# Designed miniproteins, single chains: the designs that were tried, part 22

Each design is a single chain, and the fold is of that chain. pLDDT is the mean over its residues in the fold that is shown.

## One batch from the design tools (miniprotein)

Design m740
Fold by ESMFold2-Fast:
Structure m740 (fold): chain A 106 residues (1-106)
Amino acid sequence: MKKQQMMEHLRKAIEISKDDKVAVELLKQAIRLAKEGEDPLRVAGLAIGAARISLEKGIYEGAQHALKAAQLALDMAEEQGVPVTPKYKALKKQLEELEKQLKQAQ
């Protein structure tokens, strides 16, 4: 279930951010990894990167969907028993900071 929701948010972020080629490329990479069930922390990182670019460009709806995908990817990593590593903690902190910035920008 979470994988399907994550994939839907990634697709919506691509559709909304379609004019930003860099953000779209990061999101396409995230979709490829997500389809194969590979590296949910990398999926989260790619989605966070796309969200940051979209937020900087004022594409708030695209950023929102990318951040939702990142949260679902982190939740999936935790469910798969990925250890709470410095990388996991850094991605979670980046997600929380970008969600706060998005809320303040709206």
Scores: mean pLDDT 83

Design m741
Fold by ESMFold2-Fast:
Structure m741 (fold): chain A 91 residues (1-91)
Amino acid sequence: MEEEFRKKAEEIMEEIARVLEEAARAAEEAGDAELAETLRRLAREAREKGVEEAVELAKERGYEETLKELEKALEDTRKMAERLVEAARAA
């Protein structure tokens, strides 16, 4: 279970990081360097810390429940990134 969960968590965290990096590029192109740096930092944290934090959470709360929370976090990140990209392009 943990190994299978870790692989899925790695995939989700990598997708979150990619979405954040794309949003950061759009923010930078729109002239919002501070937002771009914040988004790049969040992308790095997702890759470096996200998987281990997810594994620890899953050990306490259950793998299936934690996986659902990660999938929701990815969806929330995509929605946030889309809004930020739209706002940056409208500036």
Scores: mean pLDDT 82

Design m742
Fold by ESMFold2-Fast:
Structure m742 (fold): chain A 72 residues (1-72)
Amino acid sequence: SLEDMEKLRENMEKVAEKLGLSVEEVENILVRAVIELGKQDEVNEIRKLLLEGKIEEAVKKIKELMEQLKSL
């Protein structure tokens, strides 16, 4: 829904701020995690956390994906 899209965008902005990144950079990390690591299930869980407003848990999972991408 439009309401869910607005909530997802708002919470994505909060996550990006906590990571010191832009929203576009966070989106690129999620895309790379799917393509390069096969982490579709983890990315789906992150989207669920964002819809639930669980910002700190989403940040933690994205940091884990960032570290895995750096080790490639």
Scores: mean pLDDT 86

Design m743
Fold by ESMFold2-Fast:
Structure m743 (fold): chain A 77 residues (1-77)
Amino acid sequence: EEEARRRRQRTLDLRQQFYNYVNNTKNKMISLDKSITPEVNNIVRQVDMLSPIGDQAQAYLDKKVKELTEEIKKRKA
């Protein structure tokens, strides 16, 4: 009973940490180049849509962050 409650709370805490990570990543990317704001907003929206599937949301975010980082480098070159 107590262990089940603690496990549920940890799951909710991990989800909250993931959402915080997504928002921090969004703010960081926009701070690097404001012109990518539409791309960042689209990525966040897609991650939110995928969040019920769990690990797919994290994989999508990681892939898109890598692509966006490369795009920023190209725009600054």
Scores: mean pLDDT 70

Design m744
Fold by ESMFold2-Fast:
Structure m744 (fold): chain A 84 residues (1-84)
Amino acid sequence: VLELAKKLAEAIKAGDVEAAEKYAKQLTEKIEELAKRGTEEDRELVIEAVRIVDEALKQAPPEVRAALLKALLPVSEAAGKLLS
C-alpha cells in the first residue's frame, strides 16, 4: 500500500493526471483488501499512505488538484471505512 501511495504522490507532483488516476484506483483496491482484515498494522499503513498522498496534493498546482478530486474520492472513502 505504501508503494502505491508513493507512486501516486510522484504522479501528482509531476501533474500526470492519467498515471495518478491509475494509481488511485490501485490504491483504493488495496485499501479495500486491507479493510477486510481490519488489523491495527493495516490501519497504520493506510494512515501513512493517506499522509503521503495529502502532502503531494499540497505541492500540486490548483488545476491538477481539481482534476484529481474525483479520482481521489474513492481512496478517501476506502480509507474512511477501514479507519471507522
Scores: mean pLDDT 76

Design m745
Fold by ESMFold2-Fast:
Structure m745 (fold): chain A 95 residues (1-95)
Amino acid sequence: MVELYKQVLEVWRELGVSPSNIQALLDVLNSELLRRGQPPVVVDIPPAPPSSPETLREAGRRSSEIFNEAGDPELGEMLRSMGRLLGDVERRRQR
């Protein structure tokens, strides 16, 4: 599981996902981990500008692929859904 978090976090950082959106994605991930009796992941997130809606949807999609390949489609779908929701929020902010 730790290696999957490193892969997903690196993908989010590579795509330029904002700190607040990384935290929201981590909150979903940690909520599911705590439900399964696993310890949460704590990460220091440096400040960065807001993400684009497209970046957030791509982050959710790639996270879903990583967890699906690892045999955890439930977590993959949760992260895909969160990426979509965060993308919708950022689109509303651009109005």
Scores: mean pLDDT 74

Design m746
Fold by ESMFold2-Fast:
Structure m746 (fold): chain A 92 residues (1-92)
Amino acid sequence: AALAADLLTQAIAAFLAGNYAAAVSLASAAVALTNGNNAAALLTLAAALSQLGQSAAAIAALSAAIAVAASSTSGLSQAIQAAASAALAALN
């Protein structure tokens, strides 16, 4: 739905503005609307949680993003999987 894409766009904008708490809220809403099946929303949530120092929650979101991306054969999903795997390795 367009609403989930709009929430993800707003989450990314909040993240770039340094408003990580707003980015978490907006990305969490996008994740909820997609029943956890949006790898980009999960990756954005993980990045915002990492900036807030919530490493355990960020790792959980990265693992979910990798699992969702791995279920797709698109180039974008492969790029998200690679980025999330690299971020997860850096956090451990």
Scores: mean pLDDT 77

Design m747
Fold by ESMFold2-Fast:
Structure m747 (fold): chain A 109 residues (1-109)
Amino acid sequence: SFAEKLLEISAEEAVIELLKIALNSDDVKVEKVNSLFTRITVGDVTVEVEPLQGGWQKLIPKGAFIVDRAEHGFLLGGKDNVVGVKMVEGKERFDEIISKIEPLTKKFP
């Protein structure tokens, strides 16, 4: 299943795959902006992806998806790390994207 695939890939790769599915698009651009974040564009939506430090993997397990509505973003647990994701372009599509992504991830209490 797709949820199983998310456990095998990096958090950044998982973000790309989830956005491709949510937006039904293979039009992907990835830019390493600086040491703090990567910018990913899929179709008309752009997100900033920041790898998190300080033991976040104990709080956000692999495959976990946690919505952050205040930031128009989410937290995602990948194979090797946890990432924070924030929309910077196409924020009007946030609810649509989240509704399509949530069923593809494992629900954690």
Scores: mean pLDDT 78

Design m748
Fold by ESMFold2-Fast:
Structure m748 (fold): chain A 96 residues (1-96)
Amino acid sequence: SPALEMIRLQIEIAGKKGDVETLKRIADFIAEQAKKNPSKELAELLLDIARQFLKNGEYETALKYAEVALQTAEQLGDSELVERARKIIEEAKKKL
């Protein structure tokens, strides 16, 4: 989807710029959408967001969104996404 590609680009740009406020707005929107209608694409976006927060030293925030991604992945029964989310959670916890 062109819309999903645009969101991924916005996440990457905001992350590279250290624009934590823009990342938080995107993250909250994606998390709410994932709660209403869980999908693999939304879980992957939340994992990308969590990685950008890790890169910017925002460890508690990275943990928050990685946990939402984990819940979404578990609801989907996607073992690969569950593993990816758990790795980010572990990295965030080690930095706290």
Scores: mean pLDDT 89

Design m749
Fold by ESMFold2-Fast:
Structure m749 (fold): chain A 55 residues (1-55)
Amino acid sequence: SDERVAELLRNLTPEEIRALAKLVGGDPAASQALRDKLRGMTEEEARAFLREAAK
């Protein structure tokens, strides 16, 4: 749900926020794809995904 994604985004650490910014940049398509991925994930899965993507 969109609320779940919003809560995940609010609870991100500074490092995870930096990873999110790297993944999205200014690209609306990347933002949409990330949102869809986060919607299907638990909070722990989302954090692990962002950490791995930030490598």
Scores: mean pLDDT 74

Design m750
Fold by ESMFold2-Fast:
Structure m750 (fold): chain A 94 residues (1-94)
Amino acid sequence: SIREEVANILEKLAERAEELGLEEAAEILREAAEKIREGEDPLEVLDETIEKLRELAKKEPDPEKRLEIEIIIGLVEIIRGVLLIIYKKKKLPV
């Protein structure tokens, strides 16, 4: 399902965030994947996730780690954009 694919992509991003040493970013991404799997609206979850990651980036004192978090934010925004287009196509009236 689209929901499962989005959750799987977020889990893969979390694994990459951990490899970068961005443990808090990884936790935010895993929580998002779990919420989506549990039936929460993926667009609402992704909006919340983007906001949480932006707050994390603002608090990051290391400019290199901050840039890495910003890249992750950009990837989540792309996922959200693609998902929004998919949902618009499914709302065709009979």
Scores: mean pLDDT 86

Design m751
Fold by ESMFold2-Fast:
Structure m751 (fold): chain A 79 residues (1-79)
Amino acid sequence: SAEASIEAAIKAGLSREEAEALLRLRELLERGTLSEEEKREFAKVLAEVAKKAGKEVSEEEALEMIDKALAEMKKLKEA
């Protein structure tokens, strides 16, 4: 369930807000619909999550990761 995924993320050291944001990002990526403003906001969340996991990822790098994921999802759906 969605709540089980959120609880697992919280146990891994994320805040509830971060866990919910990551779940929302996954849903939006699956739909292939994400605005430029949403991409920037999720890039900030990804950078903070990466930092908590001991990895340094800039907001710019996170934004590129989101764009790449969207492009890959679009190709998969068009195949």
Scores: mean pLDDT 78

Design m752
Fold by ESMFold2-Fast:
Structure m752 (fold): chain A 71 residues (1-71)
Amino acid sequence: MAERVVEELLPEVVELLERLINDKKLPLEVAKQAAFAYAFQRLALALPDLPEEERVRLAERLVREAVEIVE
C-alpha cells in the first residue's frame, strides 16, 4: 500500500520541484521544504492510519528521490 502511494506521488513531487526551481526560481533548499510539506499532506490524505514518524520518513524519501530525478 505505502509503496504504491509513493510511486503515485513521486511524479507529482518531481513536477512540483521542477515548477518551483525553473518557473519560480526558488533555491533548491526552499523548493525541497515546499515539496516535503506537499508530500507529507498528500500522504496524510492517502494513508490516514500511517504513524506520523513513518509519514515523515516517506515524505523525506519522496523528496530525495524527486531531487535525484530533477538533477
Scores: mean pLDDT 82

Design m753
Fold by ESMFold2-Fast:
Structure m753 (fold): chain A 70 residues (1-70)
Amino acid sequence: MSREERLLARLFELVLRMQRLVDEGRLSPEEADEIGELIQRALDALAAGRLDEAERYLERAEELLRRAEA
């Protein structure tokens, strides 16, 4: 599996985790918007072949989701 494919898989997992937290009422609309913006930036970076930038955005989104899951 390529680095790009691994980052894309992480992005899909983040979307699923975010949706679950929203459905459970554990994520505010403002938090969901912030995480969604980071995911969008990661997707844009992946489309541009900027894998290091994509990884940074995914790491920040993962941090915010982890805080909501605690």
Scores: mean pLDDT 85

Design m754
Fold by ESMFold2-Fast:
Structure m754 (fold): chain A 99 residues (1-99)
Amino acid sequence: AAALQAELQKRLLERLREIEEWVREALAAGEDRAAVEARATERLRELFREVLEEQLEAVIALRKPDPETLERIEKMREELLEEIERLTWEEVRAELAAS
């Protein structure tokens, strides 16, 4: 579990930095800030959804949970997807800058 979490976290961080670099280049090119931030937010949400699905698939494949546990995992997935839809690039960028 720990090794999988570390690898997924590393991949997530690398892809977040790619979004940050794209935003920087787009703004330097004179693109509209609101439009760039909206696209960055969409890319961010897609990335978090991808990472969530990869993690859940890996856990299910490895642990082969019973139907009751699968129902709990699906409910957790729905709740996490709802949280992902509330994420904005501005908030995540501020956290990356603090690191």
Scores: mean pLDDT 79

Design m755
Fold by ESMFold2-Fast:
Structure m755 (fold): chain A 115 residues (1-115)
Amino acid sequence: SMLEKKGEEYLKKGEEYLRQGNYKKAAEYFKKAVEYFESTGKDSENLGRAYSLLGSALRLLGKYDEAVEYYTKAAEVYDSLGNVLASVGARLLAVGAEIDKELEERGLKVPIGKP
């Protein structure tokens, strides 16, 4: 569909900004991709992928609670599709973001995208 193509275009732009180290713009474009895929009203591999990539960009920005939320949404989408490996992967990423938060609170880690 046209919405699916727009979502894929925004995913590609987000991944481009992620490669450039512009995590803020990466998160903005991944959020736009999420909005387009959500507007289809259907769970899809692309929606799961968009949630997971948004979570990862937010994690790089030190927004750990938001990253956990989006990784959990990705896992729920993958569960609905029967994609067990992707669902488990997303849940492990959520645990990793919770660990990153704990390490930052203990002064053992600083977010990569924070000045």
Scores: mean pLDDT 88

Design m756
Fold by ESMFold2-Fast:
Structure m756 (fold): chain A 60 residues (1-60)
Amino acid sequence: KAAAVADLKAELERLGVPAAVAQAIADRLTGVPAADIQRVLTKLQNREPLDAADAALLQA
């Protein structure tokens, strides 16, 4: 897994997402390009709203 997936999981947990849910999201992101994961991570860290593409990535 890309390091970006681990960072995204940690950020979701910091924002109050339960660890099991954050892990499930991280597992679904296996094979997703690191650039897309980093885009979502950056928006979450900066408390910016997620667009439709970002939301779809987290729901896949």
Scores: mean pLDDT 74

Design m757
Fold by ESMFold2-Fast:
Formats: structure tokens, sequence, C-alpha cells
Structure m757 (fold): chain A 97 residues (1-97)
């Protein structure tokens, strides 16, 4: 179902943000704020939840991609790619719903 797919994306997103918090201390507070927004989004109706999760994933992708460009950190580039893939997945799912 759409709801189950959204829940799986939220859970995976939180896992990836937890990895980013551990790997990038300089950005840890920003990623903790994004994680908090995802936890709060769990309480929203499915359509509003999808919009909020897409927004949070986009912000996380941008933060990691900018950090990767400035530092050359390959792990940041990979995590940015994974968050971006989840954002794309939800964006497509929203269009098909």
Amino acid sequence: SVEESVERVVERSIELLDQAIKLFPELADEFRDLKKELEEAKKLPVEEKMDKVIEVLHRGTLLLSEYALETGDRQAALLSGELGALELHLSVLKLLS
C-alpha cells in the first residue's frame, strides 16, 4: 500500500540521518533537526506526510551534497545519493497516487 511504502521510506530516511549524525559532527545538529521533523511527520495524514518527508529528504540531500563538494567526502556524496533516491521514489509515488 501507499501508506506502507511511505512508512518504509521514513524508517530508511531516519536510519540514513542517524548515519550522517555519526559521520559528520559539523552537521550533526542540522541532521538531528531533520530527523526530528521526520519523527513528527509520522503523525500527519498520508498526503501531508509525503509532502513533509519529500521536503526533509530534499534538505538533507542538499546539505550532504554541498558538504561533499566542499570537502571531497565520498561518504557524504553516497549518503546524499541515497536520500535523493528516496526523495525521487516518494515524488513518483505521490504522482501515481
Scores: mean pLDDT 90

Design m758
Fold by ESMFold2-Fast:
Structure m758 (fold): chain A 74 residues (1-74)
Amino acid sequence: SEDLIKKLREILRKYGAEAQKLMASPEATQKKLLEVEIKAYDEMLEEAKKYNAPQELIDAIEAERKKKEAEYAA
């Protein structure tokens, strides 16, 4: 769906901007950047499920989210 692609791009731009602002901060840490990335994948996953995206796309987003959570927990 073009609407889904638009929403996913909007999420990427929003959290990309937040990551850039955080990186300009003297308090930037890898964990804080991972928190921003995890939030982005959470919103992408919610929109993908809402639009009944192909299971392959949902699984791919969930896999990336789990990778970021594992990095955060380390």
Scores: mean pLDDT 84

Design m759
Fold by ESMFold2-Fast:
Structure m759 (fold): chain A 114 residues (1-114)
Amino acid sequence: MEGEKLAEEARRYAKEGGEKNGPEGAMTAARSAALGATKSGSGIGASSAGASGLSGAGEAWLYGRQGDLEKAIESAAQGARAAALGGYRGGGEDGLKAAKGAAEGAKEGAKKAE
């Protein structure tokens, strides 16, 4: 129940960010996924999720600036997925759901910014 709300909020936030700011929005989305995992998970898993999400977001931003929007979208999704795996370890299913929602939203938003 709580994990479903976090996933929906993460998806909405990531989608809006990606639609308006493309790769930078995707970076915000990956960060949102990491924060969602932190709120629903333990310290160790949440910290790992945060670092992984931010790394993927940075790569997405670089590809977006090069004009490679497909790679930017994929990198944003990979960053959010890495955050989901870290969130699962620390926050269980709720953290994983939040990060997955953010990844899907980032992919949808970044594609619209194309």
Scores: mean pLDDT 58

Design m760
Fold by ESMFold2-Fast:
Structure m760 (fold): chain A 79 residues (1-79)
Amino acid sequence: MEEELRKEAIDYLKEAIKLSKNPEIQRLLTEAILAIEKGDYEKALELVRKALSLAQKYNEPQEVIDLLRKAIELLEKLL
């Protein structure tokens, strides 16, 4: 169960990196993936929340915002 949730969260973040045009968001999400791989879900959640805030501020595509929200929901279940 936890392994499936981790994989799904990472997949959503990888897709968000692909769709985002903002280098800072891409950096935050890359750091979040590394945190998930280390089992640091609290750090991953904070990084994704910062990325979501920036995505909203810079009017990133709705698909990016939706992927980040889905990743947050999964990360909250891993805490």
Scores: mean pLDDT 88

Design m761
Fold by ESMFold2-Fast:
Structure m761 (fold): chain A 115 residues (1-115)
Amino acid sequence: DALVAAVERGIEAVRAGEEGASIASRETARARATVFVGRFDGVVVAGAALMARDGTLLAGGGAFGVGEAERHLAELARRIADIAESLGDTALAAAFRAVADLAEAAAEEARRAAA
């Protein structure tokens, strides 16, 4: 899955101290989804968005900061998964549940490193 792979690459690059962003988008019959994980000038950023086919933003957001960006992505990804499920897009819902799990694990790792 391109969304899951992009989040995994972005988390790995951030952990390695690499600058830049991993971004992926996926279109389905119901929606367009985008994920973003990166680092710019030492600042970790992460976000996601879900748009209906008519261009209506259903959910979206982003956050900055080590641990905080990843935690926000995990919470947002869970909301997007629930919306995708309600639209009947079970494959997109499964992808965002996987994104949420990856982001939560990265947030926990960042919190432990800061302690």
Scores: mean pLDDT 86

Design m762
Fold by ESMFold2-Fast:
Structure m762 (fold): chain A 64 residues (1-64)
Amino acid sequence: MMLSEEEAEKRMLELLMRALAGEISEAELRQGLDEILAQVPEEHREKVRAAIASILATLAAERA
């Protein structure tokens, strides 16, 4: 099932929050983000890729 842009953003935010809480590893976060990207319609993939980059940068900054 394809995810809407809003649902993809919600899922990505939930994964980021879980990673920041230490509930999942960075590798598990990256895998989950890749799974979300695969379920997003082609027209939204560029925006989702940008969001993924932002999420990973946020995680790196919080863990520094």
Scores: mean pLDDT 79

Design m763
Fold by ESMFold2-Fast:
Structure m763 (fold): chain A 95 residues (1-95)
Amino acid sequence: EKAKQVLALVEQAIATLTAQGLITEEEAAELREVGERLAEAIEKKDAEAIREELARLGDLLSRIVHRRRLDWEQVQALESLFKPVSELAREVIEA
């Protein structure tokens, strides 16, 4: 269930960012791939894999911010979309 929720949240974030013109199709594909790996790690309850994929997500978001030269509002919007993903993943690690 949590793995499905993570995938749904990632797809919602991708749809929102794409509609706002903040990411490319290539960046969307990278976000989807990280989301799928994170969902797999959550399904397996692999705390180390979850931490690794969360770190990869953070790195990818940082690269998008730098490549796009996002302003403060855009950075906050980006982080807010992925906060629920990080929260769900942390809940699995803490269980």
Scores: mean pLDDT 82

Design m764
Fold by ESMFold2-Fast:
Structure m764 (fold): chain A 60 residues (1-60)
Amino acid sequence: MSLEEAQRLFREGAALLQAGDRVGAYEHYAKAQQLLGDEFGARLAREKMQEERARREAAE
Protein backbone atom coordinates (compact mmCIF):
# COMPACT_ATOMS: atom_id res chain seq x y z
CA MET A 1 0.00 0.00 0.00
CA SER A 2 1.12 3.56 -0.72
CA LEU A 3 0.61 4.72 2.86
CA GLU A 4 3.02 7.67 2.65
CA GLU A 5 1.40 8.89 -0.57
CA ALA A 6 -2.06 8.56 0.99
CA GLN A 7 -0.95 10.55 4.05
CA ARG A 8 0.47 13.24 1.78
CA LEU A 9 -2.83 13.46 -0.08
CA PHE A 10 -4.70 13.86 3.22
CA ARG A 11 -2.36 16.69 4.26
CA GLU A 12 -2.76 18.45 0.91
CA GLY A 13 -6.52 17.97 1.12
CA ALA A 14 -6.57 19.57 4.56
CA ALA A 15 -4.62 22.55 3.21
CA LEU A 16 -7.10 22.93 0.35
CA LEU A 17 -9.98 22.79 2.81
CA GLN A 18 -8.40 25.60 4.83
CA ALA A 19 -8.15 27.62 1.61
CA GLY A 20 -11.87 27.06 1.02
CA ASP A 21 -11.45 24.57 -1.83
CA ARG A 22 -13.73 21.83 -0.59
CA VAL A 23 -13.98 20.13 -3.98
CA GLY A 24 -10.21 19.87 -4.27
CA ALA A 25 -9.97 18.64 -0.68
CA TYR A 26 -12.54 15.90 -1.24
CA GLU A 27 -10.82 14.82 -4.45
CA HIS A 28 -7.54 14.40 -2.56
CA TYR A 29 -9.27 12.43 0.21
CA ALA A 30 -11.00 10.19 -2.33
CA LYS A 31 -7.70 9.48 -4.08
CA ALA A 32 -6.05 8.66 -0.76
CA GLN A 33 -8.80 6.17 0.09
CA GLN A 34 -8.34 4.45 -3.27
CA LEU A 35 -4.64 4.00 -2.52
CA LEU A 36 -5.36 2.48 0.92
CA GLY A 37 -8.04 0.09 -0.34
CA ASP A 38 -11.81 0.17 -0.40
CA GLU A 39 -13.15 -0.39 3.11
CA PHE A 40 -10.12 0.74 5.09
CA GLY A 41 -9.53 3.79 2.93
CA ALA A 42 -13.20 4.74 2.91
CA ARG A 43 -13.40 4.59 6.70
CA LEU A 44 -10.22 6.61 7.14
CA ALA A 45 -11.32 9.23 4.61
CA ARG A 46 -14.75 9.51 6.26
CA GLU A 47 -13.19 9.95 9.69
CA LYS A 48 -10.76 12.56 8.39
CA MET A 49 -13.48 14.56 6.64
CA GLN A 50 -15.70 14.39 9.71
CA GLU A 51 -12.87 15.63 11.94
CA GLU A 52 -12.07 18.54 9.61
CA ARG A 53 -15.74 19.48 9.47
CA ALA A 54 -16.18 19.33 13.25
CA ARG A 55 -12.89 21.14 13.84
CA ARG A 56 -13.83 23.86 11.38
CA GLU A 57 -17.20 24.43 13.08
CA ALA A 58 -15.90 24.19 16.66
CA ALA A 59 -12.62 26.07 16.30
CA GLU A 60 -12.36 29.77 15.88
Scores: mean pLDDT 71

Design m765
Fold by ESMFold2-Fast:
Structure m765 (fold): chain A 71 residues (1-71)
Amino acid sequence: MSEEEREAALRALAAELYAEIARRMATASPEEQLRLARLAAEVGDIVLRTERGELSPEEGLARLEELRARL
């Protein structure tokens, strides 16, 4: 994949994860809402660090895929 394709894939995956987290939060217990809020914060951190060049798009994608497995 090109760098542009990896960046597009990262943005798409982040959007999917945010949507899934929001959907789960609607019916979650208070304890699960806290867990989901932390996962949403981790998604935001990965995206921001990738946009700042602190993570490569490949590293960002890998971290988001690992986070998806924890959902």
Scores: mean pLDDT 85

Design m766
Fold by ESMFold2-Fast:
Structure m766 (fold): chain A 77 residues (1-77)
Amino acid sequence: SEVEEVLEQAERLRELMREAGVPEEEIERKLHLLLAQRLYALKKEGKVTEEEAKEIEKHITEEAKKELEKALEEEKK
């Protein structure tokens, strides 16, 4: 499933960042932002259902969602 693939990729990235010595707080921040960006792309391409999108969104912080929204809004100006 798309949800499973996205979450598995996030876990692999988490492992790589820990191995590279990235602090846990920075790992979490980067992963939440990456998940938000990935979900946006999948929704835009129609590769996930609304329910699958909501399931992935449960793993994304509100801060990461707002950060992505700001970046997208700046691109329109």
Scores: mean pLDDT 77

Design m767
Fold by ESMFold2-Fast:
Structure m767 (fold): chain A 68 residues (1-68)
Amino acid sequence: MSLEELRELARLYVDFIREQAPELADEFEATVDEILRRLEAGELSMEEALDRLGEAVGRVIDRAVARA
């Protein structure tokens, strides 16, 4: 996976969350932007970036469930 592929995947998740849970979208987008920034800066490996993206998605799901 390349940085461009990860960015495209991340954008799909942001778009999905913005449609389904717009109140959580800005926080999620900020988290994604930080992950991508750190990956581009060499502060994260691709594997670490993918793990953090998965954790961020999980946190949105947990928060959505907690509010239901």
Scores: mean pLDDT 80

Design m768
Fold by ESMFold2-Fast:
Structure m768 (fold): chain A 99 residues (1-99)
Amino acid sequence: SKVEEGLERLRKVVDDQLKVNFGKSIEEVLKLLKEGKLSDDEVKELARIFQMVLENMYPTLPKELQEWAKEVIQKLKENWDNVEKLREILIEFLEKLLG
């Protein structure tokens, strides 16, 4: 489906950014987030990277994913000073990409 193709494109870009910036895959970063093994600064850097990826890519995504991407961007912006809530948002985002 167009949604599945859009999620695959996002997953590839996110995985590439995580490998470049952290030397880790999506699955490895998701595990670290779930285990609470990332510092507040690392969680904020992940949030910054994912916001930039979504802002750059969302106009090229199918309408359903475009609305979801806008919601994720808004949640990241609203919770910038709440690291625990950022961690939850990042986990939900990565789980969505992995299926």
Scores: mean pLDDT 88

Design m769
Fold by ESMFold2-Fast:
Order: C-alpha cells, then sequence, then structure tokens
Structure m769 (fold): chain A 71 residues (1-71)
C-alpha cells in the first residue's frame, strides 16, 4: 500500500531510493483517488531530489510543480 512506501521513504531520507519511493507512493495515491496525498508525496520526492542535486533545484522544483498540476 502507498502508506508502506511512505514509511520506507522516510527511513531512506537523503537517498535516491527514498525519493523514488515517494514517487511510487504518489502514483498509488493518484490511482486511489487521493490527490492530496499524491500531491504531498510528489512534493516530498521533488524536495529530496533537490537536496541530492542542489545545482538542479530550480529545474526539479519546476518539474515537480508540473507533475502536481497534472494530478
Amino acid sequence: MAEELIEKAEELRGTLEGAELYFKAAVLYKHQGDRERAREALQRAGDELSRLFPELRDEIQAATQRWIAAL
């Protein structure tokens, strides 16, 4: 379930794997019709990627906002 992916992502904060798990949770929440939790998970994925790749922060945040708008 999406909640299990969030729990694992929290354990893996600061890693690319953790960011990937937030993206997977967002997809599952979207399919469940929970757009609010999907948006939150997607923003967390973008924030984690921005911390890992600070030179790409603006591009990552812009992409994240486009993905959220598509929910």
Scores: mean pLDDT 84

Design m770
Fold by ESMFold2-Fast:
Structure m770 (fold): chain A 98 residues (1-98)
Amino acid sequence: MDKVIEEAKKRVEELVEAAERGGIEISEEARKSILDYRITLRTTAAKNGLKSLSRDEVAKHPEIVFEGARSAPESSVPISKLVGLVLRAVAEQIEPEL
C-alpha cells in the first residue's frame, strides 16, 4: 500500500500545479482533502477486489468522494471544483489493477 500512497502524493502535486496554472489557489487543507480522496479511492478498490478503478466505479462510492469534499474548506476551493479535479484525475489517469 505504500506505493499507492506515494503515487497519490505525486498525482496530487500534479493536480495542484495544474490548478495553479489555471488560476485556482489550493490551500494545504484542500491539498490534504484531494490526497485523502485519491488514497481512499485506490485503497478501497484494492480492498474490495476491484480489478481497475473507473469513473463508473468511483460513482458507485459517492460517499467517499463527497464526504471528503464536505471536509474541504469552502474559502480555499469550491467543493464542486475540488470534486471535478478528483474525477478528472481518475478519468484521465485510470490505472490497471493495483
Scores: mean pLDDT 55

Design m771
Fold by ESMFold2-Fast:
Structure m771 (fold): chain A 68 residues (1-68)
Amino acid sequence: SVLDEVEAELEREAARLKEVASPTLQAQIDRLLADWKAALATLSDEQRRAALAAWREMVAQLTADLLA
């Protein structure tokens, strides 16, 4: 399903970000992931795809900031 596919991608990108994150930031990433997954359950498939795009932009920005 679109929900399962989007959740798997969120989890995969969160895992990569956590590899360069401090323990405190890792806990914040886990909480953020849980919040986004809860929101995805209430959204349409079209909105879920848009949410994935927004998640990717956010993760890319956070990764760039952590590696700077």
Scores: mean pLDDT 85

Design m772
Fold by ESMFold2-Fast:
Structure m772 (fold): chain A 76 residues (1-76)
Amino acid sequence: VSTAQLAAALGKRAAEDGMTMSDATLREQAVRMRKTADAMGISRSQLLAILNDTKDPLSASRYAGIAIMSIGMELD
């Protein structure tokens, strides 16, 4: 799973919520979430699945947790 795939999934999710985000913002968030997921022991494939599954309450809860923990994550 590439950073571009994660950024695309984040962009789709934002659009479903009626939000518009720049490509630069989506790339930064994808990198932060990837690093946060790695620290939490969540694989990139699992992260992509969580981002794409907005209907399952457990996946939604996991996404929210990863998003919160990604705040303050340093970029390379």
Scores: mean pLDDT 72

Design m773
Fold by ESMFold2-Fast:
Structure m773 (fold): chain A 70 residues (1-70)
Amino acid sequence: SKADKVKKELEEQIKDHEKRKAQRIERVRAEAERFGYDAQEEIEKIEKEDEEILKLIQKRADEEIQRILK
């Protein structure tokens, strides 16, 4: 169904964002360890930025699904 297609696209977007976020955080942690600084604040910013983007994507997908299912 059209709703299933929207859900599938959302799932793929979330998975891609999660993978990219994990890789970015790993790089930041490795660099912080290498240069002897605390990366916690930088990591928290990355997580918050990704969370906000995912919330926007989720909201748009949910609104589209709700329009289809009404």
Scores: mean pLDDT 81

